Designed miniproteins, single chains, continued (2). Designs and how they scored, part 60

Each design is a single chain, and the fold is of that chain. pLDDT is the mean over its residues in the fold that is shown.

## One batch from the design tools (miniprotein)

Design m6071
Fold by ESMFold2-Fast:
Structure m6071 (fold): chain A 103 residues (1-103)
Amino acid sequence: DIDALLAQLGSDDPAVRNAAAEELKKRVEEGDQAAFDAIKQALKSDNPVAREAALTALIDLAVYSKNKEARKKAIEMLKEIYENDKDPYFRSTARGALLLAFY
């Protein structure tokens, strides 16, 4: 259930949050567009915990994924964050991840 995983990304329990992030990353690597869309939705959450978890999941996909399409989608989203995100921390973090993804 994608909606449950999205809610769990905002959990105060790091074990619950990390398990949800890992499951969403796995589903993105399996080609599940709904899982990628859930990560994109979490980036826009009013809950900073969910936003940070979503950013970390994108970075993991861009830098460490062995799936070419998942990595490509994550890199494109990180470029969008770097260029357009309102939060300077998110812009700076996305920039660093993009450098790491190409080195």
Scores: mean pLDDT 88

Design m6072
Fold by ESMFold2-Fast:
Structure m6072 (fold): chain A 60 residues (1-60)
Amino acid sequence: SREELLKLPPSELVGHALAQMSVDELAERAGLSRGTIRRALRGAELSPENKERIVDAILE
């Protein structure tokens, strides 16, 4: 669910997205740079807005 995905750490949330789509697809769907996605995979913090964008990309 949306709530469960929003509770995930950034690296796990991005990992979930990348199980379903490429980095390029996630970047396009979420409107984020590849650099932002790669930093989140390494444990960098995501803004609430960027986290929601990734969740929306997963749930489509």
Scores: mean pLDDT 83

Design m6073
Fold by ESMFold2-Fast:
Structure m6073 (fold): chain A 64 residues (1-64)
Amino acid sequence: MEIEELAKRAIEAASKLSVGAEQTIADAERFKEQMLAADPETQARLLELFRESVRRVEAMAAAE
């Protein structure tokens, strides 16, 4: 649920920026797939990185 929600938020933020949206969507989908296939320790690390990435993209979209 949380992983899928973060992917959705990344896609929404990328869509608002209209620049690099395709790359950001691809990266979000790749992260989701890697997290679901990874061990718990790796999932925790990837989740932290994914949250940071989503927050940064959302902050950029909000600032524009």
Scores: mean pLDDT 69

Design m6074
Fold by ESMFold2-Fast:
Structure m6074 (fold): chain A 85 residues (1-85)
Amino acid sequence: MRKEAEEMAKLAADTTRGLGDQAVSLEDEKAAQEALAKTRADAQGAAKYLEKIDPEVGKKFGKETTAIIDAKEAEAKARHAAKAA
């Protein structure tokens, strides 16, 4: 059961990263921000679900996905700022 929760967390983190990369690639800044906000909400939902199965795995996943999304959000902002310059 714990291994299953860890595998689910890894898959969800990989999915979050992929969705973040897609959001960063969007040409429209507002669309990129909306996509990242949706990805963050989905990741938070997954973290809460995992916490019900294994609280330690869920909390660790929540921290990791928050860090991933924060990095992708900063990357999107930098990319759009570079296009504006």
Scores: mean pLDDT 80

Design m6075
Fold by ESMFold2-Fast:
Structure m6075 (fold): chain A 88 residues (1-88)
Amino acid sequence: QDAADAARLAQRKTEVDSRIEKLRNELEKKTGIDLSSLSDNEQARIADELIKEGKDKETAFELSVEIGVRDIIDAVDATVARNKARRA
């Protein structure tokens, strides 16, 4: 069960990472900001600022959502790793 759940989570993480990369590249082309050198929190703040300014709102909103999903996946992965450390 845990191995199958870990495989599904890994696949979802790969899909989310791929979407983040595409959305990041789109915003970089439109804004000229190198988002790949920034932390997830900094990228999310820039996305929120673009939404507030009415610039590329759809792409910025989607990037913010996907970063949030990745943070949730990472939190689940960390919890699973802690539970495996407590195997006995």
Scores: mean pLDDT 75

Design m6076
Fold by ESMFold2-Fast:
Structure m6076 (fold): chain A 59 residues (1-59)
Amino acid sequence: HMEEGVRRGVEAGVEQAKKTGNTTAASKAGFDEGYRVAGRRAGLLAGMEATKKAIELLK
């Protein structure tokens, strides 16, 4: 369920980016949700991907 953890983390991070306009907040939300669902590696991957998407979204 690594893929589910990453997907859910990325969704949480993107939502946080939209609410706050803050890439750091997106990264934290992505990591926390990914970690909650599928552990540390999923959190790291979700945090990184959420950060990337937040940067693109906030351009």
Scores: mean pLDDT 82

Design m6077
Fold by ESMFold2-Fast:
Structure m6077 (fold): chain A 89 residues (1-89)
Amino acid sequence: SIRERALRLTKELEERALEILEKEGMTVEELEENPEKAPPELQKLIEIQKEALEIFKKKVEEEGDTPENLEKAQEEAVKLMEKRLKELE
């Protein structure tokens, strides 16, 4: 289901981000306080997450927050995240 795909992507993105933070010796708190200090690879993951959230919000705003439209918005966000993460390899 689209929800299962969203959960897998969220977990993969979290795991990748934590691995990058550990490699750089940076904490989540330091990242939240100084996002510009994040290494380029982590900044790309954050950009992907923001872009996916923006697509979701825009679709819900344009078409309404019905259960069917929420599912369609989530599907578009998930597809974007999958494509962008694959491009990073």
Scores: mean pLDDT 79

Design m6078
Fold by ESMFold2-Fast:
Structure m6078 (fold): chain A 81 residues (1-81)
Amino acid sequence: MAEALRRAVAAARAAGLSDETIRAAAIAGAREAVAAGREEEIPVQALDAILRAARAAGASPEALAELEAAREAARAAVEAA
C-alpha cells in the first residue's frame, strides 16, 4: 500500500498536480470511504480521487496508466484482506 501511494503521488506530480491538490483529493477520497463505513477502502478511494484529479488536469496517458495500475493494485490488496 505505501509503495502504491508513493508511486501514485509521484505520477500525479509528474502530471503537473500540486502537492496541495494531491493531498486534497486523497483526503476527499478517504472521507468518502469513512462515510460509507468502508475504512478498508480508504487507499482505493484516495487513489481513485487522485486519478480523477489527474484526468481533470489533462495528465498524459502514461501518467494515467501508472495511476490506474496503482489503484488496481490497492483494490486487489483490499479484496485479498
Scores: mean pLDDT 76

Design m6079
Fold by ESMFold2-Fast:
Formats: C-alpha cells, sequence, structure tokens
Structure m6079 (fold): chain A 91 residues (1-91)
C-alpha cells in the first residue's frame, strides 16, 4: 500500500540521516552497490551536483526503488541487496 511504501521511505531517510554530505560519483555508486549506473540513473529523483555526484541518501533511495522494481531482473547481488533492505525494515 501507499502508506507502507511511505513508511519504508521514511525508515530509509532515518537510517541515512546525517550522511547528506557524503557524495558519490557514478563510478563509486557502481563499485559500492554492483549496479551499472545507467540502470540506476532513472531511479534518481534529482540531478547530480556541480561535480557530477549524488548525496548518499538519494543513492540509497534509488537503489531501494531499483531492487524492489518488479520489472527489474534480479541477479545474486540484487537479491542480496533486497534481503538487506528487508532486514533493515524489520528492525
Amino acid sequence: SAEKEKEKKEKLRELTKGTEDIKLSPEEIEDMFGIPFEELEPYLEKPPDENGEYPFPDVVLAVYKYVFDPSVKKNEILETLKEIFEELFKE
């Protein structure tokens, strides 16, 4: 439901609170999450900053949206990320 989706997004915001000054380049995003940046880019709601970098909370939210998108084919890395998010939402 929309309410459960809102609760999950609020939980992610709380978990990433205080990390807004951590900026990631497309290469760092790929290295950290194992997702090609071109595949993740449509899930980023805001453009990059002047250095082409994204705030960590915005990247985490994009990864969440990508991993839980039913149209996205899941590999081992994506299944592991999905399990990590499910554990975070349980606590």
Scores: mean pLDDT 81

Design m6080
Fold by ESMFold2-Fast:
Structure m6080 (fold): chain A 62 residues (1-62)
Amino acid sequence: VSKEKIDEVLKEIGFSDEDLRDPGNFRLAIKKIQDLKNSGKLSDEEEKAVIKELEKRSVSVK
């Protein structure tokens, strides 16, 4: 899975790293990623990679 693809998806869902530290925003971000997979815009592997990056960003310091 390409790093550029992950970054584009995260930008398209419109959540910052600070937003992702909020549990409600984190859940909404996951839902949006799942919706992209269900619409055929992401593969299963891309979904997993994006969710993993999302988890990392929700706890990482910049």
Scores: mean pLDDT 75

Design m6081
Fold by ESMFold2-Fast:
Structure m6081 (fold): chain A 73 residues (1-73)
Amino acid sequence: GSGTVTIYDDGSVSASGGALALVAAKELQEMIDELGLRGKPAQEQLETLKKEHAKSIASLEAKGIKLVAAPKP
């Protein structure tokens, strides 16, 4: 796959797997900030992103980016 992007409960985002995952993480971080999602659980942030940015999320998943919601370590 092209990589994994992890969304955390604090609204931070991490990427693993390569350049496409890094670009995806940056785009997702910008979307989280625009929607004010940083105070919400990671799973709720991901669900809101899939609703509000459905085309962008679908495009990333089609390219092999796996999106994961996780508690901040």
Scores: mean pLDDT 81

Design m6082
Fold by ESMFold2-Fast:
Structure m6082 (fold): chain A 88 residues (1-88)
Amino acid sequence: TKMQQIIELLKQAVDDVEKLIRGEISVEELERRFENIIEKLGEIDPKLAEIFRSLSKKIIEAARQGNYDEMLDMLQKLHGAVLDLERK
């Protein structure tokens, strides 16, 4: 279903942020991965893609600043969105 595709894309985003926190990928690589997720989300739900784009920018900015607390707050918001979608 389209909802399952959205959930999988958002779960991918969560995993990618966790990989950045572990030092497994660069901030530049995370930004590229987020751009791919935004493109795929836009094909399914353009409004959700815009919401994710705004959140992704905040995560990237926090990562560039080394602000782990802000990154974790943004990650929790993203994870909350996944849980909300899984309830529908």
Scores: mean pLDDT 82

Design m6083
Fold by ESMFold2-Fast:
Structure m6083 (fold): chain A 85 residues (1-85)
Amino acid sequence: MLDEALRSLVREMLNGGGFVTREQAIGIMEIAGVSREEARKEIDRLGLGDMLTVDQVLDVLARLLGVSRSTLRRRFDRIMEEIAK
């Protein structure tokens, strides 16, 4: 689940020139097992706009999944390296 969500984040980021849309970010959260309602609420609580950076998506994921931001970043970096090969 989480690695699938991070793979989706990598693909959407590469297609979006380093950014993902709010709706893409919500879809990534849903893949990670978070409800669309919870994802939207957390994005709104953080005052995030219609375009999110990778770091902003990882912050939302860390809070909603109860995992450390550094753990998510490390996993994201591994997936980026895998895709770059």
Scores: mean pLDDT 82

Design m6084
Fold by ESMFold2-Fast:
Structure m6084 (fold): chain A 114 residues (1-114)
Amino acid sequence: DEEKKKFIDKFSEEVQKILSEIVDKRMKKFEEKLASIKDEEKRKELAKEWAEKMQEMTAEWVEVLDKVIEELLNGKKEKALELVREFVEKLLEKGLITEEEAEELLEKFEKLIK
């Protein structure tokens, strides 16, 4: 189904854009934090912890994205929004985003899914 493929492609592109904006903000803050650390071993430890959290976020996101797309294709917008909210909450709990960034991300996803 060409319409289904176009929907998936457009949705994935918009989602990647939203996540990219948040990741860029987090990268800048992380770089500032790394620059403030004089201890090389602590800097390496922080970089490793951040990389592990980013890998975990990416794995969780891939799983959630597949489910969100499936629910949207089945006309279950409310279930899709629930999955997005759960994902945003997990990012917040893992300290990957701030509460303000979580609110912004959720609002953008709600507008995209509507």
Scores: mean pLDDT 76

Design m6085
Fold by ESMFold2-Fast:
Structure m6085 (fold): chain A 80 residues (1-80)
Amino acid sequence: MDPEEVAKKIDELTPKIAEIIKKRTGLSDKEAQYIASLIATGLALGLSVEEIAEDLVSRFPDKITPEQAKEIAEEAKKLA
């Protein structure tokens, strides 16, 4: 995928995914936006829901449970 198209897709998806994260976790706007940017990057690069969920749990074990990670990744993929 073109790097410029990847960046544009990340910028477009990030705020939408951040709303999903806030709804499911109660994390702050800043934390939700940061985590959303990582999910948007994974989706833009064609990662699976399972790969995204595993990465989230690995990076944020104290902020996101495995169940929350899966639900967030599934809902985010529907937006992509």
Scores: mean pLDDT 82

Design m6086
Fold by ESMFold2-Fast:
Structure m6086 (fold): chain A 65 residues (1-65)
Amino acid sequence: MQAGKDAIKDYAALLEKRGALVSLRFEDNKIYVKAVVKSQEDRDLLRTMKAIAEAAGLEFHFEEV
């Protein structure tokens, strides 16, 4: 589970460098992400984060702003 959270943080850092990440929050078994989707790459990063979260038994909540 920790490895999954670390991977999500790494992908979130990529979104932040692209200016796409607004916020990232972890609560127990839930992950909350707010992002501005500017490109297909941003969508792919978010999909990868969701897949990692679900594989780790975490709920992934995404809000596009």
Scores: mean pLDDT 82

Design m6087
Fold by ESMFold2-Fast:
Structure m6087 (fold): chain A 94 residues (1-94)
Amino acid sequence: DREKIIKEMEEKIAKAYEEGYKEGLKAPPPDEKELERGRQAAEEAAKYFEKALNTDDEKKREEYLEKAVEKAYEYGYVLGRLYKKQLEEAAAAA
């Protein structure tokens, strides 16, 4: 089922992002180089996800998805590092 395949791909990418994000929460805020890498990772994740979504080749889909997952994790990690600071600020404001 196409819908099930799309949902499973979305869930794998979301899970990778969440795992990176959780690891990022343990790290200090990123520097300028890490921020740039995170931005590039987000773009690459979107690109590979789109390729995975639009391919009719199961092996290519798996390869594109694997790359999207890796980039989603990297992006999540950078956002987790940023979010840690925001969480501390939000907790102080609550």
Scores: mean pLDDT 82

Design m6088
Fold by ESMFold2-Fast:
Structure m6088 (fold): chain A 74 residues (1-74)
Amino acid sequence: APQVESILKKAEEIKDYLKAGNVEEAEKRFVELSTKISYYKLEENEAVQNALIEIAKEAEKQGNYKLALAAYQQ
């Protein structure tokens, strides 16, 4: 679905911002991603859940435990 593809692309961008140390942009993009997931009711979508887990792992690796927790809890 085009919405799932858009979400996966945004998730990859968030991980790239985290790797670059741009925490502000990563957090902003994460809020946008969460809004899209809720709007399209994709919380139970496996690819979306996997993308959120990958964001959580990258955030945790970078010491951003707040973002990691938010990603694990949607």
Scores: mean pLDDT 86

Design m6089
Fold by ESMFold2-Fast:
Structure m6089 (fold): chain A 70 residues (1-70)
Amino acid sequence: MSKKQIEEMLRSRGYSPKAAELAAEIYVKMREGKPVPQELIDELARLLGKPAHIVVPAISLLIIGEEIDS
């Protein structure tokens, strides 16, 4: 799945454009096995009003949930 597709899905879910973009970038880096800068996780956590520790699992569950339902 492309970064743009993830971004569009999150925007349709009610995410702000910036939150959707950051979440998509974090997901793509995780999928590539690249280290995700903590600063990106912290910024997304602030935008979502959630602790940084649960941001990544929450994004993964949302994306996987959409794929399983399809």
Scores: mean pLDDT 72

Design m6090
Fold by ESMFold2-Fast:
Structure m6090 (fold): chain A 102 residues (1-102)
Amino acid sequence: DPEREQRLRQRRERFLENIPSLIELLKDVELLSLEEIKKRMEEAEKNNDQAALTEAISSALLNALLGLLSPEEIQELIELFEKLNIPQEILDGFRLLLELKK
C-alpha cells in the first residue's frame, strides 16, 4: 500500500525530529548491526549472561525505534527472541513495531 508506506515514512521522519530526547535516554546503548545483535544474544544465552542479553536486546530496540530495521529484520529478531525464550512483553513490543512498519 503506497499511501500507507508514505504515512509510515512521514511518522518516522516526525519521530526522528523528536529523537534528541529519546537519544538522551538511550545514549549509552551501543548501536549494533543486526548480525552482531543475533550473535551477542546467542552467545549471552549460552553463557547465561543476563547483562549481555539485556544490552543486545536494548540495541535491537534502539535500531527498531530509529527505523533502521526492515519488517523482515524485525521478524528475524522476533523469531530469535522466541527461540531464546525472551519474555513475552519484549516479543509483544517488537510485534507492535512490526505492525507499524506495514
Scores: mean pLDDT 74

Design m6091
Fold by ESMFold2-Fast:
Structure m6091 (fold): chain A 65 residues (1-65)
Amino acid sequence: SAARIALAKTVVAIAREEGKPVAGLLLGLEIMERDLSPEEVRERALELGLSREAAERIARALEAA
């Protein structure tokens, strides 16, 4: 859906701010392919090497979608 594509773009943008665009692409694809909870998104973002701040921002973007 358009909303999921917009969310994936937001995830990539946040990850790019930390110099990790590949992590953002991987997480964005996982969000598009799976119905991840905000908690699962936080955990996965941290696994991919994103900061706690980025993980929280991404989880909040998912909650708002």
Scores: mean pLDDT 82

Design m6092
Fold by ESMFold2-Fast:
Structure m6092 (fold): chain A 108 residues (1-108)
Amino acid sequence: SVEEVRRALERQIKNLRRLIEELQRLVDDPTASEAEINRAKVVLTSGLTLHAVHALLLGKEAGLEEEGRRIADVFLSAADKMSTLDPEEAIKVAEEALEEVERLRREL
């Protein structure tokens, strides 16, 4: 159902928010190594890609294929942009992606 998709997306947004918060914590920590920061960035980027696949599957199962593709495109676009950005800029891209996905989730 549409409500099941909304609940699943809400959980995924909360999970990604935790990954953004961890990356931000490391960026703000003067004792964090570049390797630790880069690892957290890769984890967040991978998480966005996984959530894109999940959105496609959820959309297909619920008869919301176009909506699922739009959400997936937001996550994949963010992940692609983040790959070449500094961690602070990558955080902003990820936050904007989550805001857009939350908007799309509410419009379901």
Scores: mean pLDDT 90

Design m6093
Fold by ESMFold2-Fast:
Structure m6093 (fold): chain A 68 residues (1-68)
Amino acid sequence: MKKEILKNIVKTLSPEERKAAIDAVKNAKSVDEAVEKLGQIAPKFKNLIKYAAKGLSVEEILKAVEEA
């Protein structure tokens, strides 16, 4: 369910922002870093990204943004 929230957020992004989101998560060394970088790319969804990522691994976040 939380992964679906991340996918839906990424679907609202432009193609360039989506590529940046995938690249940011791929290069993230922690969940906190992935969340911070995603929040910079999609600042209007910053709090929702924090909520959706809670309890997920970096690998799960990456799959969610790639599958969007």
Scores: mean pLDDT 81

Design m6094
Fold by ESMFold2-Fast:
Structure m6094 (fold): chain A 79 residues (1-79)
Amino acid sequence: MERDREEGLKLYKEAIAALDAGDYEKAYEYAEKAAELFRKSGDGRGAAEAYGVAAAAALGLGDRERAEEYLRKAREANA
């Protein structure tokens, strides 16, 4: 659990760095994995933030449908 949360945080930071660099494919990949790890550790806030980054990355890739899905998941995780 704590290990999953620590790994999730590392991947979340990598996702942010990739998003800032315009590497939307990597940002999406890291953010999706981070969200999964935060969910497994019970960190709903972390999962919501990671889903938000995944949505931003999906939008950068031109995938609005996927971005909308991740924004929905972010709202549900933070409910």
Scores: mean pLDDT 84

Design m6095
Fold by ESMFold2-Fast:
Structure m6095 (fold): chain A 57 residues (1-57)
Amino acid sequence: MEKYRELARNALAGGRDVAEVAVETIREDPSHQDEVLKALEEVDPEAARRAKERIAA
């Protein structure tokens, strides 16, 4: 959990699309999808919503 929160915060600080970073992370290791999305929702709820939409598509 903390690892993914830190990843999301670093993406925001670096001006990256946090939703895109999360989706790529989940594609690389789908077994951690719920943990990544939960961490993203705690850091940036809007980015979490976009990531969920991209995964569901």
Scores: mean pLDDT 76

Design m6096
Fold by ESMFold2-Fast:
Structure m6096 (fold): chain A 78 residues (1-78)
Amino acid sequence: SSVEMPDAAEAERIAEQLLELAEIAETKLKNPELAATLRELARLVREGAPIEELEAVARRAEAAFAEAKKQMDKLAAE
């Protein structure tokens, strides 16, 4: 049987969740930049990129999400 470290299965699950969030960002938040960043993060997770690189991209995604939410709140108020 193929035996992978737990990190491999976990990475695939995380990548799948990130792709789901990217779809939400694109379709509901109308934020293609956030969607692209989340897809980039999913790709890096699948490729087994270093944790530091994953954290850097995750921080960019969080910042983009925070800005998207702020813009959405502003547009909803107008």
Scores: mean pLDDT 73

Design m6097
Fold by ESMFold2-Fast:
Structure m6097 (fold): chain A 67 residues (1-67)
Amino acid sequence: SPERVARRLEALADAYEALANQFKEMADYLKTVLGKEELANFYKKLADIYKSMAEAYRALAEAVRNA
């Protein structure tokens, strides 16, 4: 059903958003506490990628729900 598909896509979006937040927190910690700027930038890039994926899957879920 469209609702089941939309719910699965929303769950996937939520998971990617959680990962993005974790990577952002790790990036902030690495930069501000450990001074590991290069590694922090790598984690920041991953956070941005996962955030974009979450937004894409959330938009797709809305499209599927609207038939």
Scores: mean pLDDT 89

Design m6098
Fold by ESMFold2-Fast:
Structure m6098 (fold): chain A 105 residues (1-105)
Amino acid sequence: LVEEIRLMMERAYEHGKYMASLGEEVAEKAEKTYRENLEKAERELEEAEKENDLLKQLSALERRAVYLGGLAGIYEAKGDKEKAEEYRRKAEEAIRRAEAVAKEI
């Protein structure tokens, strides 16, 4: 499970880098899409935590890791290494939290 989430996150990272390489307009649209999806995943995680729904928490954390990976890739391609590393760290945190939740299921 953790290895699968990591692979999905790394693929999103490469996709983010690719989209940003296509030009500024494409990079901005990709960033907006990843940010909107991340916001939705964060709301879903908060709701799942209130409901003590471990399966929903796991699902939301998986999506959070993927979207954070995509943002890290976009910022890496844009040369913003500080933001890229910040998003990558947050993605790794989401993966660790997903692993912890999965052990409770």
Scores: mean pLDDT 88

Design m6099
Fold by ESMFold2-Fast:
Formats: structure tokens, C-alpha cells, sequence
Structure m6099 (fold): chain A 72 residues (1-72)
């Protein structure tokens, strides 16, 4: 489904960002975190505009929180 594709894409993006941040300099890690936060804000806005089910929103938020914690 579109929701499954969206979630799979979001997970892949989060995993890629975390992996890149793990080998990045402190300055690059800060920039990656900023870019991920922008992507997260855009994802939340898209879900709001498209009235995404709460279960999908909760999954996106959980993935984002885990990724952001890993990029500390």
C-alpha cells in the first residue's frame, strides 16, 4: 500500500542518516541532524495535510525519535 511504501521509505531514510552520522565529523553530524529534522517536519506536514492514520503518524514519530537519539 501507499502507507507501507511511505513507512518503508521513511525507515530507509532514517537508517541511512544514522549510518552516515556514525562515521561523520561532529560538524557533519550536526548538519545531518538538521537535515533530518527538516525531513521529519516535512513528513509530519505531509501526513497532516493528507489526514494520515494515527498509527502511521505514531510509527513515523517513533522512527524519528530513535534516529535522532542515535545521531547524538
Amino acid sequence: SLEDEFLAHWRALAEAMVARAATASPEERERLRERFLQAYQQALQWMRDNQAPQAVVAEVEAIAEEALAAME
Scores: mean pLDDT 86

Design m6100
Fold by ESMFold2-Fast:
Structure m6100 (fold): chain A 102 residues (1-102)
Amino acid sequence: MEHLRELRALARQDPAIWAAQQAWRDALIQKALENTAKHLGISVAEVQRLLSLDDAELTELLNSKYDEETANRIKLELDITRGIILIIEGVSVVAAANLARR
């Protein structure tokens, strides 16, 4: 889907609007990471580390430290967090593109 690349190019037509939308995006992503860290009882840095792992690496690590039920719950929370980050990034690009056009 080339649509997001086209929207990003359009959003960059106004650097001030683009910068404001990136700041908004970064703030919401940070809040999402903090909420996940609080729910899991770990640090934001550890949430970011776990999110950087592929599915196989994450599954191996969780199964080595936790029971199956706890590992599955942590994995689900991380998958939800990834989904939220993708939505925030998508909304930020669309909003910036719309503001840059009008």
Scores: mean pLDDT 74

Design m6101
Fold by ESMFold2-Fast:
Structure m6101 (fold): chain A 61 residues (1-61)
Amino acid sequence: PVPGPGAEDLGKTEETREKLIEIFAELIEKLRKEKGKENSSLEQSDIDEALDKAVEELRNL
């Protein structure tokens, strides 16, 4: 057959995904808050930097 991931994989993947999203969102939000989220225009480079920090955080796990 051509099944997707198993039920156990889906549960584990979703849990991991949720945690990753939380980490990324937290780091990005922190950067945005520091620069004044509503007033400051978030540059592409700022987004990339926030993502890079999130990735580094994950790698340091």
Scores: mean pLDDT 61

Design m6102
Fold by ESMFold2-Fast:
Structure m6102 (fold): chain A 86 residues (1-86)
Amino acid sequence: MKITKEQIEKFWELVEKRAKEENIPKIVLDAFKAGFTGESLRILVGEEYVDKLKEIIEKVLREHWQELFPDEDLETLIKAFLLSLK
């Protein structure tokens, strides 16, 4: 997957905005970005916040994937971003 730094930054900006709107604590995003994934993230922050983060990532990708990642397809993006949360 050939994704630019600017595309990734715009994607995370949209994810962080929606997380704030849905009252997801910053620690959940910080932990995920630091490499806590799947079970380790669930142990650290709880299943509810991991599930909400997954939903936000999917929503941002479904709504904005063509403008954020025009050279990629939606299924490839979902697989790439959500595998680390399984």
Scores: mean pLDDT 76

Design m6103
Fold by ESMFold2-Fast:
Structure m6103 (fold): chain A 100 residues (1-100)
Amino acid sequence: MKIKEKIQELVDKVEELYKNGKSPEEILAEVRKGMDELVKIAEKELPPSLAEQIREQVEDTLKRAEEIYKENKDDPEKALKEIYRLVKATAQGILDLLDL
């Protein structure tokens, strides 16, 4: 599935940015971009009910990532680690939805 490839691409990109010590702002921007692209693929290629569940998970994840960033402005390393963990958890949740 093209969506599974996009999920893996997003996880790999976020892991690369995390390992290279990129800023929380840069990782958050890449997460927003990747998640937006995921929703577009889901809406185009999946049944409407499944696409809506993915959209809801993405919206919840983006809101939570923003909260993590705002709460940890004084601890960028903690913000990075928690955002990376959140993205991995969301990716797995979406993959589980796709395993019919």
Scores: mean pLDDT 83

Design m6104
Fold by ESMFold2-Fast:
Structure m6104 (fold): chain A 70 residues (1-70)
Amino acid sequence: MSLQLKGDTLFAAAGPTEEAAEEARRGVREAAETKGVKKVVVPDSDALGVQAIEEAAEELGLEVVRKPVS
């Protein structure tokens, strides 16, 4: 899992496991509550961890942007 904060934008990626997905959801919620995150950027992937990040971000009212992995 990778969570990187730049200003109010969180760059997030998580693996395909349920454990990675749960950790990612927790990290996104914590960043939104403590760091004032407004936007989450995720890789353009259908992996369970990426889906978990998108779901958590949408639940918190954050903007979600999908980008190809570098």
Scores: mean pLDDT 77

Design m6105
Fold by ESMFold2-Fast:
Structure m6105 (fold): chain A 96 residues (1-96)
Amino acid sequence: MGTTPLAFEAETYAAFALMALSLGDVRTAVRMAKEAARLALEGARKGEVSVETLRLVRRVVERVARAAEEAGDLEGAEELRRLAEELDKAIEELEK
């Protein structure tokens, strides 16, 4: 897939989320993962992101959601799980 702005930004925010987790900054990881998911979903609606990008962002969102839950950020974990469900639906629609 070509590097669209939305695909590039979604993958960049996903990478920042994982970096924040590696530093123990769960709050920043949640914020970055939410932004990655929103950009990926926007790109899916516009036909500007690949299934591979959606799957990558979906895996990062799930990992950050678990870290948020373990840290006691139940609201952040729930928001990320909802975004993961929206990403799963977008993946299914693109694989038709």
Scores: mean pLDDT 86

